# Designed miniproteins, single chains: the designs that were tried, part 112

Each design is a single chain, and the fold is of that chain. pLDDT is the mean over its residues in the fold that is shown.

## One batch from the design tools (miniprotein)

Design m3888
Fold by ESMFold2-Fast:
Structure m3888 (fold): chain A 90 residues (1-90)
Amino acid sequence: SMEEAERLMRLRLLIEREKRQPPSEEELEAALKKAGATREEYREVAGLSDEEILERIAALAGEKYAEMVRALLNGDLERAQELARELGFE
């Protein structure tokens, strides 16, 4: 589902953010709750490659959504925003 794909995207972005500045336990719990995810899901996603995450997202929400997530992971915010608009206005 799109909701599950969004949750996976949020978890992967949280993992990337954590590598830059490790959160406190309270901050991590708050972020997981906001993402609608469990700590087990966080650990699973942290263990996957970008390709594995993108494949899972494509299966849940389609290739265009996966391309948007790839752009976000690569820091290509301009492309990610363009794809997000297309997905919202299909």
Scores: mean pLDDT 77

Design m3889
Fold by ESMFold2-Fast:
Structure m3889 (fold): chain A 70 residues (1-70)
Amino acid sequence: SLLDQLSPELRALLEEAKRRYGVTDEQLERVVALVRAGRGDQAGALLIHAGVPAELAERIIAGLEAEFAA
């Protein structure tokens, strides 16, 4: 899956979003796809709407943007 290709640090942030805030794998796949499409703003909004705190959402989006800038 797309999630399996991410760095261990970024995967840990995504696992925290799942465990603490109930984010689904389908929602995370959408977040990853949005960031890859240059829609980090929409991806962040999706995480916040799902109940993820803004600080954690910002860290996840920044990590994904760094991963896909390579």
Scores: mean pLDDT 83

Design m3890
Fold by ESMFold2-Fast:
Order: C-alpha cells, then sequence, then structure tokens
Structure m3890 (fold): chain A 69 residues (1-69)
C-alpha cells in the first residue's frame, strides 16, 4: 500500500509520522518513530485499529519498506 511507503519516507525526514487510513469502514492508524543509535537508524512501527488482517498486511509492508532503507 502507498501508505506504508509514505509513512516511512515522512518518518525518515521528520523523525516521526502518523498516517490514518480507512479500510473496510474502520480506521487504521500507522505510527512510525525514527531513532538513531550509534549511527544505526532504528524505526519503530505501530499499527492500530482496523480489520486485524489488514493491519497485519500494513505492518508487513512497513517492515519491507524499512529494509529498503
Amino acid sequence: MEVAREATEEAVKNGHAVKKVEIDGKEVTVEVEVKEVDGELILSVVVKGGPEEKAKEIALEMREEIKKL
């Protein structure tokens, strides 16, 4: 989903990002926090709400976008 990429890019630029999307009539919130520890970029991703299956899909897509950084 485009939201996974947009949230990751915004978090890398601004140190955090919060994106809200509606899936199957339910709100899903994607929150990303970026921390730098000893020269390593660490991203923390939290996906809240929505249908559980769709929230899991977004979390997996976020994981793949982070690996590309």
Scores: mean pLDDT 74

Design m3891
Fold by ESMFold2-Fast:
Structure m3891 (fold): chain A 71 residues (1-71)
Amino acid sequence: MKLSPEVREQNLRAAREAARYLRENARTEEEREAAEHFEKAAEAYEAGDDEEGLRHESLGVLYLAKAAIER
């Protein structure tokens, strides 16, 4: 899968913002793992690796969902 450059830039910004927010506000292990995955998503998007970026973004969302369910 290949994103347009505009969509990749949007996803990169969102991933960086999510990682930063979670690093400052994480209370659970799952939230910290989500932060790591959003950081890796941002790194992948910067490298132009859309598939790896989307994979890590999906894992970040999964860990956030897990944190919410386990509360």
Scores: mean pLDDT 84

Design m3892
Fold by ESMFold2-Fast:
Structure m3892 (fold): chain A 68 residues (1-68)
Amino acid sequence: SREDLEAEIEELIKEAEELVKKASGELKQRATRMVEGLRKLLEAPEEELPLLLSIAKKELQDLKNQMK
């Protein structure tokens, strides 16, 4: 449902915001853009959300891996 997808987006936003707090330089900019991108998903059509969420999850994971 859209409600479940929006709850998942909000969890990803929290994770991205945590990365913004820990990151510096280019990684901080990427994390900040991730937060803004995730917020835009809340305005996306429901049918597009599963695909966009899949992409966002991979981008977030890549960002986390670069901060290790």
Scores: mean pLDDT 84

Design m3893
Fold by ESMFold2-Fast:
Structure m3893 (fold): chain A 65 residues (1-65)
Amino acid sequence: SAELEALEKELLGALWRALEAGRLSPEQVQALGREYRARFAPAVAAGDWATAKAITREALARVRA
């Protein structure tokens, strides 16, 4: 969905800014990405867009903390 695509772009931008600013290391970005993927992939495979959006919002909140 367009909303999920926008959330994913926002998450990628937030991760990039955190990495550039030194707030997250490359290892932390990789770990967050792995955790996100493990939860996100089953939701997408099930067509559960509401859960996919919720997972992406949770990841965004963690990156912004």
Scores: mean pLDDT 85

Design m3894
Fold by ESMFold2-Fast:
Structure m3894 (fold): chain A 95 residues (1-95)
Amino acid sequence: SKAQELLNSIPEIVQFEKDLQDLVKFAKDALANPSADLQAAIDKLQQGKARLAQLQALANRVIPASSPAVEPLNAFFAAATATLDSLIAQLEAKL
């Protein structure tokens, strides 16, 4: 897709897509494991959110505001943030 081609143009975003998949899996595994350190999982996801914010700032510097990619890229960051927020809320509910 056009969004995927643009994400692939920024190596840090490509790496974060993989890191995000690993974070989602880690959080789901922690939610399924009664002996998991839930606070450590929450802290790791919050670090992921901080990294996501840094990458959005990087994308805003690299991708021109006139690019047709701006909307799909912003949608990606919004969806990633919502996913991390949902997982954090689920982990906090089990504390």
Scores: mean pLDDT 81

Design m3895
Fold by ESMFold2-Fast:
Parts: sequence; C-alpha cells; structure tokens
Structure m3895 (fold): chain A 92 residues (1-92)
Amino acid sequence: AERLGEEILRLLVEMDEKEEAGDIESAIGLVLRVIGLVLELLRLAERGEVSPETLERLIKELREILKRLKSPLSKKTAENAIKALEEALERL
C-alpha cells in the first residue's frame, strides 16, 4: 500500500513534466498507470489490507502534490485519485 502510494505520487510528477514538455502520448500512458495503481489500492482497502491512517496520509500527500502540478491532465488525474481514495476511506 505505501509503495503503491509513493509510485502514484512519482507518476503524477512525471505526468506533469511530460505535459509541460508537450509529450502528450507519454502523459496519457502515465494516466492509465495511475488509474491502475489507484484501483489496486481500492481493492486492497476493500479487503482490509490498507489501514485508514495509510489512506489519510496518501490523500494528504496527494493534496500537497496537487498544489505543485501545473498542467491540466496531471491536476485532473490527481483530483480524481483524491476523490476515489476519500470515498474509499468513508466506507472503512
């Protein structure tokens, strides 16, 4: 769970950098990877394999990264990830 969260944060920063460089194809590929990792985290949370505290920490870290993102695709991907994880946390 913690490693998945760290990878999501790293991929969002890389996505923002690719968008700023005009590499939209790579940025879209990174969106799909982030979606896959978020879905994996949601499945782990549903099975009780992720603590509420771990999700709360990741949501906080995602909100901090969101403040630093400049490009629309990376921002929207981060916002959607935060929303999905907050909805999962409410069900725990």
Scores: mean pLDDT 85

Design m3896
Fold by ESMFold2-Fast:
Structure m3896 (fold): chain A 74 residues (1-74)
Amino acid sequence: SELDKRRAIAGLLHEVGVELGRPELVLLAVEIATDTSMSVDEAIARAREALEREGVPAEVAERLLRGMEEIKAS
C-alpha cells in the first residue's frame, strides 16, 4: 500500500537522521509516516530537498534516494 511505502521511506530517513545527528531529518520522517495526504512521490521529493538542505554527504544521500525509489517501484 502507499502507506506501507511511505512508512518504509520514513524508516530509511529516520535511520540516517539519527546516525548523522540531523533532527530535521527525524522530524520529516515522522511527518512522512503520519501525513495521510502525502503521496510516495511527494515523500521522496521532500526527502531529497531535506538531504540537500541538511548537507548530507552525496554518497549517503544517493544510496538513500535509490532505496526510496526501489520502495516506490515495489
Scores: mean pLDDT 87

Design m3897
Fold by ESMFold2-Fast:
Structure m3897 (fold): chain A 112 residues (1-112)
Amino acid sequence: MEDLEAQAIVSATAPTVVAYKAAKEKLENPEISYEELAEKYGVPKNLIKEMELYILYQEGKISQKEAAERLGISVSTFSNRFKTLSKLLELYEKNKEKAEAAAAEEVARLKA
């Protein structure tokens, strides 16, 4: 069976997931530059900008057409990338919960 801890770590360090976290921080702290976030998270600034647009679209703040136009891609390309990102984030959250549960069990074992 799959190593759930290794999968959770890989999912957490996937460039797309890391860029999504950077985009969240950018939206919470607009004063932070994309270059600073790119250095902090180790992901390209263009990927952070793309993730920011996906978050804004998901929150209903911009249209799919506006997001695609700002990225210089087609609406179809944006839709496909958004579906891929959503699936990746779902997989990350599922593996993260299992990894956190395993860590809590190990801590309980050490206290016994």
Scores: mean pLDDT 71

Design m3898
Fold by ESMFold2-Fast:
Structure m3898 (fold): chain A 87 residues (1-87)
Amino acid sequence: SMESERAAEGARRGGEQAGRGSRRKSASGEAGGVIGAMGGALSARLYGGKEAGERAAEAAREGAREAGGSEEAIRLAEEGARGAAEL
């Protein structure tokens, strides 16, 4: 539980990075954030199962939105995280 919560926080931080990258017009920053969100979501899935992975994907979306990310960056963070959580 604590591990899945920390992993979801990692996904949120990845989403924030993706959002900030898109706001700054940084393709590498956005891509790095999406990769971070994917890693967090996969970890959440491994520690807490499907529900934890889904919560991590939502956290990634929320992080990207709160960081002022573009609609594309928000979508990529959520879809990337959700895809990783389905592994």
Scores: mean pLDDT 87

Design m3899
Fold by ESMFold2-Fast:
Structure m3899 (fold): chain A 61 residues (1-61)
Amino acid sequence: GSMMKKKEEEIKKAKEIAKKSVEGNPNDPGLSLGVFRISMAVYNFSDEAIKEAEEEIKKLL
């Protein structure tokens, strides 16, 4: 359904931000995580998208 597609796109965007946060700050895991968390809050991502993206960033750190 349309709700599933919207959720998938939101999760994808959140994961892209996680990846970019690590790529921008590869020598500082704390700063990478901080930038990621601020971005999640600023763009008002859902709790589900944040959870999926947090699992992604943990694998990249």
Scores: mean pLDDT 79

Design m3900
Fold by ESMFold2-Fast:
Structure m3900 (fold): chain A 84 residues (1-84)
Amino acid sequence: MSEEERERLWGETVLALVQMEAAIALNIAKQGASPEQVKEDIERLKELGERAVEELKDHPDLAAQVRSIIEEAIKKLEEYLKKQ
């Protein structure tokens, strides 16, 4: 495997990890997580998104997907907080 192939796979791995973390946070919220847990998950997703976007700075298409996933997940988590 070339270095370029490894860098591309790393970018795809970062995207997959972001998707997984967002899905976990949303699933926990759906199962009745406390407002404090949902707030913690929102903060963690914000931090994860910032780190992932920086890691993907040379892959703007993947960085854009990360931003979209994080923004949508946070919006949905904020909807769970409004039900409190």
Scores: mean pLDDT 83

Design m3901
Fold by ESMFold2-Fast:
Structure m3901 (fold): chain A 64 residues (1-64)
Amino acid sequence: MEELERQRKLDEVRRAAIHAYLTTSPEAAREAARKVGEELGLTPEEIDRVYDEALSLVEKGREA
């Protein structure tokens, strides 16, 4: 399914965002997500959604 390929691309963006967030800042994470997502042909809306998910995951991990 084409969904598997899209999920793979979303995972790439998520990993890039999480890494940049942990090592630099939320702004760097957003930039990394946009750059990787743009290269993979994702829409700005999809990129922002993945970024928000990554940010939430990191914050939840810090609280736990």
Scores: mean pLDDT 77

Design m3902
Fold by ESMFold2-Fast:
Structure m3902 (fold): chain A 57 residues (1-57)
Amino acid sequence: AAEQAALDQAGARGDRAMERFTEILGAKSLKEAKEFIDSFETPGEVGLYVRERLAAL
C-alpha cells in the first residue's frame, strides 16, 4: 500500500538522520545517540531537533 511505502521511506530517512546525528554529536556509537534521543518526550520532538541541527550545519 502507499502508506507502507511512506513508512519505509520514513524509516530510511531516520537511519540516515541517525548516522548524521552521531557525526554531529561526535558520538562513537549509535547507542549514545539513541540514549540522547530517548530523553525527549515525543518522537516528533526528536525529528524536529535532528532536522534543526542538520540545518544549522
Scores: mean pLDDT 60

Design m3903
Fold by ESMFold2-Fast:
Formats: structure tokens, sequence, C-alpha cells
Structure m3903 (fold): chain A 70 residues (1-70)
């Protein structure tokens, strides 16, 4: 969970830096924020809340990636 959240944050941050579409950049930035929140919650042992934040991060990252592919 913690490693997944950190990886999601890294992927989202990379996407925000490399994306040319402003919509993809904003979604990636939002995804990075949720992934960082998930990592912090996981560090505090708040596992259920961390999972919810990670799922939101994954959805936002997937939406940003879809914009870049289309």
Amino acid sequence: LLEEAREAARRAEELAQTSSDPRAVELAKKGARYARLSARLAEQGRTDEARIMLEEAKKLIAEAEAIEEA
C-alpha cells in the first residue's frame, strides 16, 4: 500500500511534467496530491482511508493518460 502510493505519486508527478495537454496536467497534479495523501495515511496506519485515496489517485492518473493517448 505505502509503496503503491509512492509509485502512484511518482507516476502522476512525471505525467504532470511531461504532458502537453493542460487538462492532463491538471488531472495528473490532482492525482499526485491524492497519492501523497494516501502515502501519509498509510504511514499513520490509516489503511482503509489510504486505500480510498489511492483509488482516487489511480482514477485521475488513468484519465490523464487517456487524454494523452487520444
Scores: mean pLDDT 79

Design m3904
Fold by ESMFold2-Fast:
Structure m3904 (fold): chain A 65 residues (1-65)
Amino acid sequence: MSAEEAVELLQEKVGFSEEKARRVLENVKLLVEEFGREFAVDLLMRDLGLSREEAEKVVEAALGL
């Protein structure tokens, strides 16, 4: 998934602005680097209400930054 597709997903599913969605991707990349992929996926599911599939797509996009 591209960064732009992940931004659109966060805007449509969570209601974030484009600016906030981009900041979330940057923060997710840092979370993966510090705590690992599964931690970031679980946090996105719990805090943003994303499905596992959606959370994994957001993590993939963030790692592509």
Scores: mean pLDDT 83

Design m3905
Fold by ESMFold2-Fast:
Structure m3905 (fold): chain A 76 residues (1-76)
Amino acid sequence: VTIVGPDGQSYTGLTKKEAAEKIIELHGKPTGKVEIKNEGDMEVATLPFEKGVVTVSGATYTAPGTVDELYKLLTE
């Protein structure tokens, strides 16, 4: 799994759990989009990113719940 952060940094070779944890780590970054890609560059999700929260299709995920919710998103 590959995560592209809001500053354009790519994080590659991640497990789905590590990818979810990396999104949590990045929640302190400026407002932006984070792209989640499967192996082979297929986009799994693009997440709007706001001050310690992520949103997917209008649903807001807080940092304490975000690892489990993003892990589910990445494994579906």
Scores: mean pLDDT 55

Design m3906
Fold by ESMFold2-Fast:
Structure m3906 (fold): chain A 75 residues (1-75)
Amino acid sequence: MELVEKAKEFIEKARKYVEEAKNATPEQQDELIEKTLKYVEEALRYAHQSSPEALEEARKAARDIFKEIEEVKKK
């Protein structure tokens, strides 16, 4: 129960940081991308410990976040 909530919370935070990175300076973008990746890793870890369904949802969210990171790096 709490693990699923934590996974969702970390995904939400990762999405906020990647959105901030889109509007940040190039120097700040690197730091925000690192934070985004750390939150995605934590979300996947919590989801993996909860259920296969939660892990699948977290993986889908992570894939979308990774695409957003690619767009930020593309400039």
Scores: mean pLDDT 81

Design m3907
Fold by ESMFold2-Fast:
Structure m3907 (fold): chain A 51 residues (1-51)
Amino acid sequence: GQQRLFDVADVDGDGTISPEELQRFLSRFDLDGDGTVDQELLDRAKTVLSR
């Protein structure tokens, strides 16, 4: 998608990477930092969008 205003929503809207799936993997991957979950998810989303 191109919803850059909401990178988190865009990743889910495209069906490419869902926030739920990312949160789950972050939790297991040792990247889940409570309040940092959204920032990490955004980083993943924009990386995918740039490709």
Scores: mean pLDDT 52

Design m3908
Fold by ESMFold2-Fast:
Structure m3908 (fold): chain A 88 residues (1-88)
Amino acid sequence: MKVKIKDVVEAVLLASVLFNLPLSARAEMALIKYGEENKDKEMDLDTALEEVRKILLEAGQPEEVVDRILEYVRRYFDQLLALVKRLP
């Protein structure tokens, strides 16, 4: 599934909030920076989630928390993206 990196980043941030899997300020900032630097880039969803996983682990997030967030994004991407489009 080909997706925009910006949409993947926003879905990950939303999943973190909705599923009570909090990101540290460092991890959140690293993810936002990645989204800004790659906002016009598209890639396969699984490839994008692998890049996000690497960024969050490098920012010091526990692997189990990262893997749970990414699993929710993988399962509910369309629903998360629809919610992001409705945020103020």
Scores: mean pLDDT 84

Design m3909
Fold by ESMFold2-Fast:
Structure m3909 (fold): chain A 75 residues (1-75)
Amino acid sequence: KKLTEKIEEIRKLSEEADEAYKQGNYERAIEFYKKLIEKAQELVDEGFLPLLALHYINTAKKKIKEVEEEIERKK
């Protein structure tokens, strides 16, 4: 019933992940993106806003790959 609160949690996780990435906290950024995927997957499983939730999941997965590439480049 309070879908807005779940969406706000997803947005906050996305913002926290982006901030961590900008600060060079790559592990922290990955953890926030993974948490975002978990929250968005719950929405998909419950049938709420599946298109929006899938966009968040796909974007976060892409961001995780970008962060992993940055880590590998610094090895």
Scores: mean pLDDT 80

Design m3910
Fold by ESMFold2-Fast:
Parts: sequence; structure tokens; C-alpha cells
Structure m3910 (fold): chain A 57 residues (1-57)
Amino acid sequence: MADKVAQQISSDVGGPTPEESMKKMKQALKDASKKDPSLNFDDVMKVMNERGSFNMG
């Protein structure tokens, strides 16, 4: 499930700058966790990071 959530967040979140993308990603993660509290937030973050969707530089 975390993989699907990370994929959806990545496709929904876009921005020309890392700051904007990061802000949108954090908001989307909060929304996702509210809809499904059984989600492992840490797993979602790891999947996104592995895919390059969450890069802190």
C-alpha cells in the first residue's frame, strides 16, 4: 500500500523548485495519512526517496 500512496503523491505533486515540491509533498502525505491512518508514514517516505520523488539535496 505504501508504494501505491507514494506513487500517487509523486504524480499529484509537482513544482519547479525543490522547496515548492517539498511543501506539496508534505501536504499530500498529511492528507493521505488522514484518509488511511494504518499507512506507515516512514515506509511511504522511503519509497518516495528511493524513486527520487523526495530529494532533500
Scores: mean pLDDT 62

Design m3911
Fold by ESMFold2-Fast:
Order: C-alpha cells, then structure tokens, then sequence
Structure m3911 (fold): chain A 69 residues (1-69)
C-alpha cells in the first residue's frame, strides 16, 4: 500500500543520511519520487471520499512527505 511505500522511502533516506553515504539515486530523483507519492496519496483520499482532489490538497500532501523524510 501507499503507507508501506512511503515508509520504505523514508527509511532508505534516513539510513543513507545516518551512514553519511550518498544514496544510489540523486537527492533530486528521491524528492521527485516523494512528490509523485504525495500526489497519489491525495488522489486516493479524494477518490475514497467520492470527490476530485484539489491542487492545495496535493501540495500539502507532498509537503508533509518531504518533512517526514
């Protein structure tokens, strides 16, 4: 599920930072992946409520994921 994927991404980023080693992918690529996941999370929530997602909601989800990473 989305939560599991997000958790794994955060754990991966945290592990590389703690080890002081550059991740195999660039930081920009990892940030882009978090943005895509944030969009997916916002879409999933909105669709579950039977409504279209808002741009504001998508941006907020992305922000939260980046802050948690």
Amino acid sequence: GQEEIIRRERELLAAYKAAGVAPPASEAALEAALELRGIGLALDKALAEGRPPTKEEIEEAIKKLKEEA
Scores: mean pLDDT 70

Design m3912
Fold by ESMFold2-Fast:
Structure m3912 (fold): chain A 98 residues (1-98)
Amino acid sequence: SLEELAKRLGYSKETIEIAKVLLDALQKLFPDEDPVELIEKNHPKVIALIYQLAKAITEGKDVTKLDFTKPRIEDLFAEVSAEAELKVWKAVELLKEM
């Protein structure tokens, strides 16, 4: 389970869930690119947008009907510490190597 994986890796379940959705999305959209390098080289707001779209798709939501007036994942990333962003990056790197 994701809870057991998170506990084993020393991360929160939420961090592993975010990292897994991001990894899957980046590998599907950019199969010839390293997902860790994509996160490192791109603005956090771009990565947050990719996560938001990927999560909506995996949840079966119509991305064209997303309400852009509601709080967005990019606002969450704008408000988190650099340490929190680094934790998501490291979780993606660990999941890629599994």
Scores: mean pLDDT 62

Design m3913
Fold by ESMFold2-Fast:
Structure m3913 (fold): chain A 80 residues (1-80)
Amino acid sequence: MSLEENVQAALEWLDSLPRSQQEALLRKEIEELPLVKTPEQLKTALAVLEAAARRFDLPEELRRALEEARKQVQEILAKM
């Protein structure tokens, strides 16, 4: 399955959930992003989170956490 198809499927699933569950899952995924071990999985997870941030009106706390996670991902990928 393509990256775009994976992102779209994730967004459709998230959209089916109550707002509180969307925020809780996105918070967890952002926190766990530095724990991803492969570059391919890391890029996919980041793409899903960025697409979710554009689609959903996320709290400022989660938007800031995503920006910090993006910086950490860039550092991890640069070391690989």
Scores: mean pLDDT 75

Design m3914
Fold by ESMFold2-Fast:
Structure m3914 (fold): chain A 75 residues (1-75)
Amino acid sequence: AGMDALVKALRDSRGKSIEEVIEALKKAFDEAGLKVEITRVEREGNRVRLTLKVTHPDGAAGQTEQEIEVEFEEK
């Protein structure tokens, strides 16, 4: 579920601005029933690196939060 949401958001974000990518990611995770927070945004020229914190709603035991790092080029 979360992986499909991430893949779809990354596909839809090709050639988009950082703001559009963040919006697409939040929307995709929200549609998957997951909460997502952008914890870090780094820019290096046209290369952008985002760190996402994803919270699973039914994690009664173990880790309820996972960090994902996403890198893309802004056009």
Scores: mean pLDDT 67

Design m3915
Fold by ESMFold2-Fast:
Structure m3915 (fold): chain A 65 residues (1-65)
Amino acid sequence: MIEEIKAIKDPREAVEALRKALPTLSDEQIDEALDIAVELMKSPDFDVQVEAALIAIELAVRKAA
């Protein structure tokens, strides 16, 4: 699943796929998912930036726990 998200070239599709994957991510996948979210925050699409930032916050909280 996480590897499939990395293969998505459209930032909107990538952020949607990452959001859908959040409840299924294992602890080992959190770091990789966080890297993807941080890269999506660099998107020129404001909607993608906002959603990616929210995902990154959720992942960072899970990593800190």
Scores: mean pLDDT 80

Design m3916
Fold by ESMFold2-Fast:
Structure m3916 (fold): chain A 62 residues (1-62)
Amino acid sequence: SEALRFEMLSLVSSDPNVSNEQIAEFAKLLETGSKEEVIEYVESLPLSEKTKEEILELIEKI
Protein backbone atom coordinates (compact mmCIF):
# COMPACT_ATOMS: atom_id res chain seq x y z
CA SER A 1 0.00 0.00 0.00
CA GLU A 2 1.06 3.63 -0.60
CA ALA A 3 0.84 4.46 3.13
CA LEU A 4 3.17 1.56 4.06
CA ARG A 5 5.69 2.63 1.38
CA PHE A 6 5.66 6.20 2.70
CA GLU A 7 6.19 5.00 6.31
CA MET A 8 9.13 2.78 5.25
CA LEU A 9 10.71 5.64 3.27
CA SER A 10 10.29 7.99 6.26
CA LEU A 11 12.05 5.48 8.56
CA VAL A 12 14.98 5.02 6.14
CA SER A 13 15.34 8.77 5.38
CA SER A 14 15.31 9.69 9.11
CA ASP A 15 18.50 7.65 9.72
CA PRO A 16 21.62 9.90 9.39
CA ASN A 17 23.80 6.91 8.35
CA VAL A 18 21.79 6.37 5.14
CA SER A 19 22.85 8.35 2.03
CA ASN A 20 20.50 10.11 -0.40
CA GLU A 21 21.58 7.58 -3.08
CA GLN A 22 20.58 4.67 -0.80
CA ILE A 23 17.20 6.34 -0.08
CA ALA A 24 16.60 6.77 -3.85
CA GLU A 25 17.45 3.10 -4.53
CA PHE A 26 15.13 2.00 -1.69
CA ALA A 27 12.29 4.11 -3.15
CA LYS A 28 12.88 2.48 -6.58
CA LEU A 29 12.85 -1.03 -5.05
CA LEU A 30 9.58 -0.30 -3.21
CA GLU A 31 7.96 0.59 -6.59
CA THR A 32 9.64 -1.96 -8.93
CA GLY A 33 11.29 -4.66 -6.81
CA SER A 34 10.12 -7.92 -5.28
CA LYS A 35 9.46 -8.36 -1.54
CA GLU A 36 12.69 -10.43 -1.35
CA GLU A 37 14.75 -7.65 -3.02
CA VAL A 38 13.32 -5.05 -0.61
CA ILE A 39 14.15 -7.24 2.44
CA GLU A 40 17.71 -7.93 1.19
CA TYR A 41 18.32 -4.22 0.57
CA VAL A 42 16.99 -3.18 4.03
CA GLU A 43 19.29 -5.76 5.69
CA SER A 44 22.27 -4.28 3.75
CA LEU A 45 21.59 -0.67 4.84
CA PRO A 46 23.54 0.92 7.75
CA LEU A 47 20.34 1.27 9.81
CA SER A 48 19.92 0.64 13.54
CA GLU A 49 18.62 -2.86 14.42
CA LYS A 50 15.38 -1.27 15.75
CA THR A 51 14.74 0.61 12.48
CA LYS A 52 15.43 -2.54 10.40
CA GLU A 53 12.96 -4.51 12.57
CA GLU A 54 10.26 -1.81 12.16
CA ILE A 55 10.70 -1.78 8.36
CA LEU A 56 10.63 -5.61 8.14
CA GLU A 57 7.37 -5.62 10.16
CA LEU A 58 5.88 -3.13 7.65
CA ILE A 59 6.98 -5.33 4.70
CA GLU A 60 5.10 -8.29 6.29
CA LYS A 61 1.88 -6.20 6.09
CA ILE A 62 2.18 -5.98 2.28
Scores: mean pLDDT 82

Design m3917
Fold by ESMFold2-Fast:
Structure m3917 (fold): chain A 71 residues (1-71)
Amino acid sequence: MKLSPAALAGGIEILSRARDLLTDEEAKKKVDELLAKAKETQSQGDLLKAASTIYETDETAFLEAAAAVNG
C-alpha cells in the first residue's frame, strides 16, 4: 500500500529519530537505505522493514523515538 505524504513523513521522522539513537554504524547504514527506499516507493512495507531493523537492533531506541514524537 502507498502511504499518504503526511503518513510517510511522520513515519520517517519517528524512524529517523530512532536511527540517530543507534550506536551500530552498520545498522544505521541499513536503516538509511531502507528509509531511502520507503521515500522512493512510498510503500508501507518498506517503511515497516526499516522499523523492524531498528527494533531488532535496539528496542529501547525505537520506543524512545516513538515517545519523543508523541510528547
Scores: mean pLDDT 76

Design m3918
Fold by ESMFold2-Fast:
Structure m3918 (fold): chain A 80 residues (1-80)
Amino acid sequence: MEELIERLKKAIDANDLKTVSELVQEALANPEIGLEVVLYAAKLFKEKGYIPDAISLLRYALFHLPPEHREEVEKALEEL
């Protein structure tokens, strides 16, 4: 998990959206870490001013995460 988060941070810092997308899709395939990785990625996009990318990421996650995690994703969208 920590290694995945570090890879994600480096990809966002490099503006490597392809790698970010691949890492997020990998994380969403694992329900135990998918929510945490998505919320962290959205926070990093927000900090860099990439609000449209953060919104797109969170919306994508709404369709792929278990129903119990959807409320947390919706809250993150409202906080953007």
Scores: mean pLDDT 76

Design m3919
Fold by ESMFold2-Fast:
Structure m3919 (fold): chain A 74 residues (1-74)
Amino acid sequence: SHMDRVIEAAVKLLEAFLESREALLGRPLTRQQMEDLRAGLVRTLTETESLSPEEAARLERALTAAVDERLAAM
């Protein structure tokens, strides 16, 4: 579906951005920094893709899971 593609692209974009940010800083990001970047991406995609509240909630859950997976791997 269109939403499956949006979620897949958003997860990849978030992962790439977190990796780039950590490389730039030379240290792991804090949970708060990862959550702030997640929230910013949810906001941007909700506006640009005209997501419904239900679609925005699905996107937020997927990106939250990606942040949690990254934190668990540290």
Scores: mean pLDDT 85

Design m3920
Fold by ESMFold2-Fast:
Structure m3920 (fold): chain A 87 residues (1-87)
Amino acid sequence: SSLLEQALELAERVKEALRARDLGAALEHFTELAQVLNQILPTLSPEQAAAVRAELDRLEEALRRNDWEAALATLDRLQAILRESLA
């Protein structure tokens, strides 16, 4: 699987952990997602890379605040950006 497919799968795992209210699993999968995204960033357009970084920052902040709804919304936007990169 491509790194982009791995990022989409990891984003889904973070969403599943958040829906289950499992903060430990959410943080573990978030760490893996951030590592994969850092590898993807140089392969994206500057505009797409900036959008991914902005959503990563929002996701990290939402997780720090235990804002589950904000975290899920950022993951939805992040997945949309990554799917556009597959076209």
Scores: mean pLDDT 86

Design m3921
Fold by ESMFold2-Fast:
Structure m3921 (fold): chain A 80 residues (1-80)
Amino acid sequence: SAAERRLRELAAAEARRLGLDVAEALAELDRVLGALRAAAEAAGLPLAEVLELAAAGRDVPEEAREGFLAGLAAYQEALA
């Protein structure tokens, strides 16, 4: 998606600016994107919409916040 591409570009640019390993930074971003996918599913929102909000530096819509947090918690539990 366009939002995911923007997030990856920003993460790579920031990693380069800070002298960090770009591949490791992108792997960490993949973990975050996985959590956003789970949150979008739990909130009943299209993933593309959640990614666009994240890429724009905007908060997730208020009506979706409880579902977003529940999805993130479920995703973190699944990683344990």
Scores: mean pLDDT 65

Design m3922
Fold by ESMFold2-Fast:
Structure m3922 (fold): chain A 63 residues (1-63)
Amino acid sequence: MELFELIAERGRNYKKAVDEAKKKGLSVEETAKKLGISVERLNRMIKQGEEAEKLLKKNREAL
């Protein structure tokens, strides 16, 4: 399992948690508090995951 795939999956999991929390009427701040992390860390993990996914997709499209 490549490091970038792990980072992408982690970002997807955090984004999915935020999306599920929004369905229950929770804010991003409340979601971060429930997960025991800061909003800044939550946003960073999601952003890192998205960047890793873009890199992986670019490598696949180059074929």
Scores: mean pLDDT 77

Design m3923
Fold by ESMFold2-Fast:
Structure m3923 (fold): chain A 90 residues (1-90)
Amino acid sequence: SSLEEQLERLIEEALRAAREEGVESLARHGARLIKRALELAKQGNFFEADVDLGMALIVAGVMDVIGAKEAARLLLEAVRVAEEIIRELR
């Protein structure tokens, strides 16, 4: 619950930073991947959840390369928190 609240805050902060850095659509895609990964994990689909988190890491890397450093940092932190939530569901 506390980790899910932390994740939602990190996603909101990533989307805010992405708006300022001009990568809002890319950050929304990353956030969607993270949220889908959690839904899949809650259904027992851990393999598909791991795939979606991997794709979210690629999105964060793309944002970093194109100079959206703050959005990338926050999305990466969101992925780490999502990994912790999924680990607790196993």
Scores: mean pLDDT 90

Design m3924
Fold by ESMFold2-Fast:
Structure m3924 (fold): chain A 58 residues (1-58)
Amino acid sequence: SLEERRRAAREIAEETGLPFVVAETALWDYMTEQGLSLEEARERALEVLRAHAEELAK
């Protein structure tokens, strides 16, 4: 659902320090373009965005 995806995006944004829009866009792309479930998309997005956040912190 939209609310569940929005909640996941907020959690990713809080954990990575990246903007909500970036987290939501990543979840949308993984779910709609790559056909992942919300759970799979959340895990993948968190992994990728966490790596990007680490590069920005450098």
Scores: mean pLDDT 82

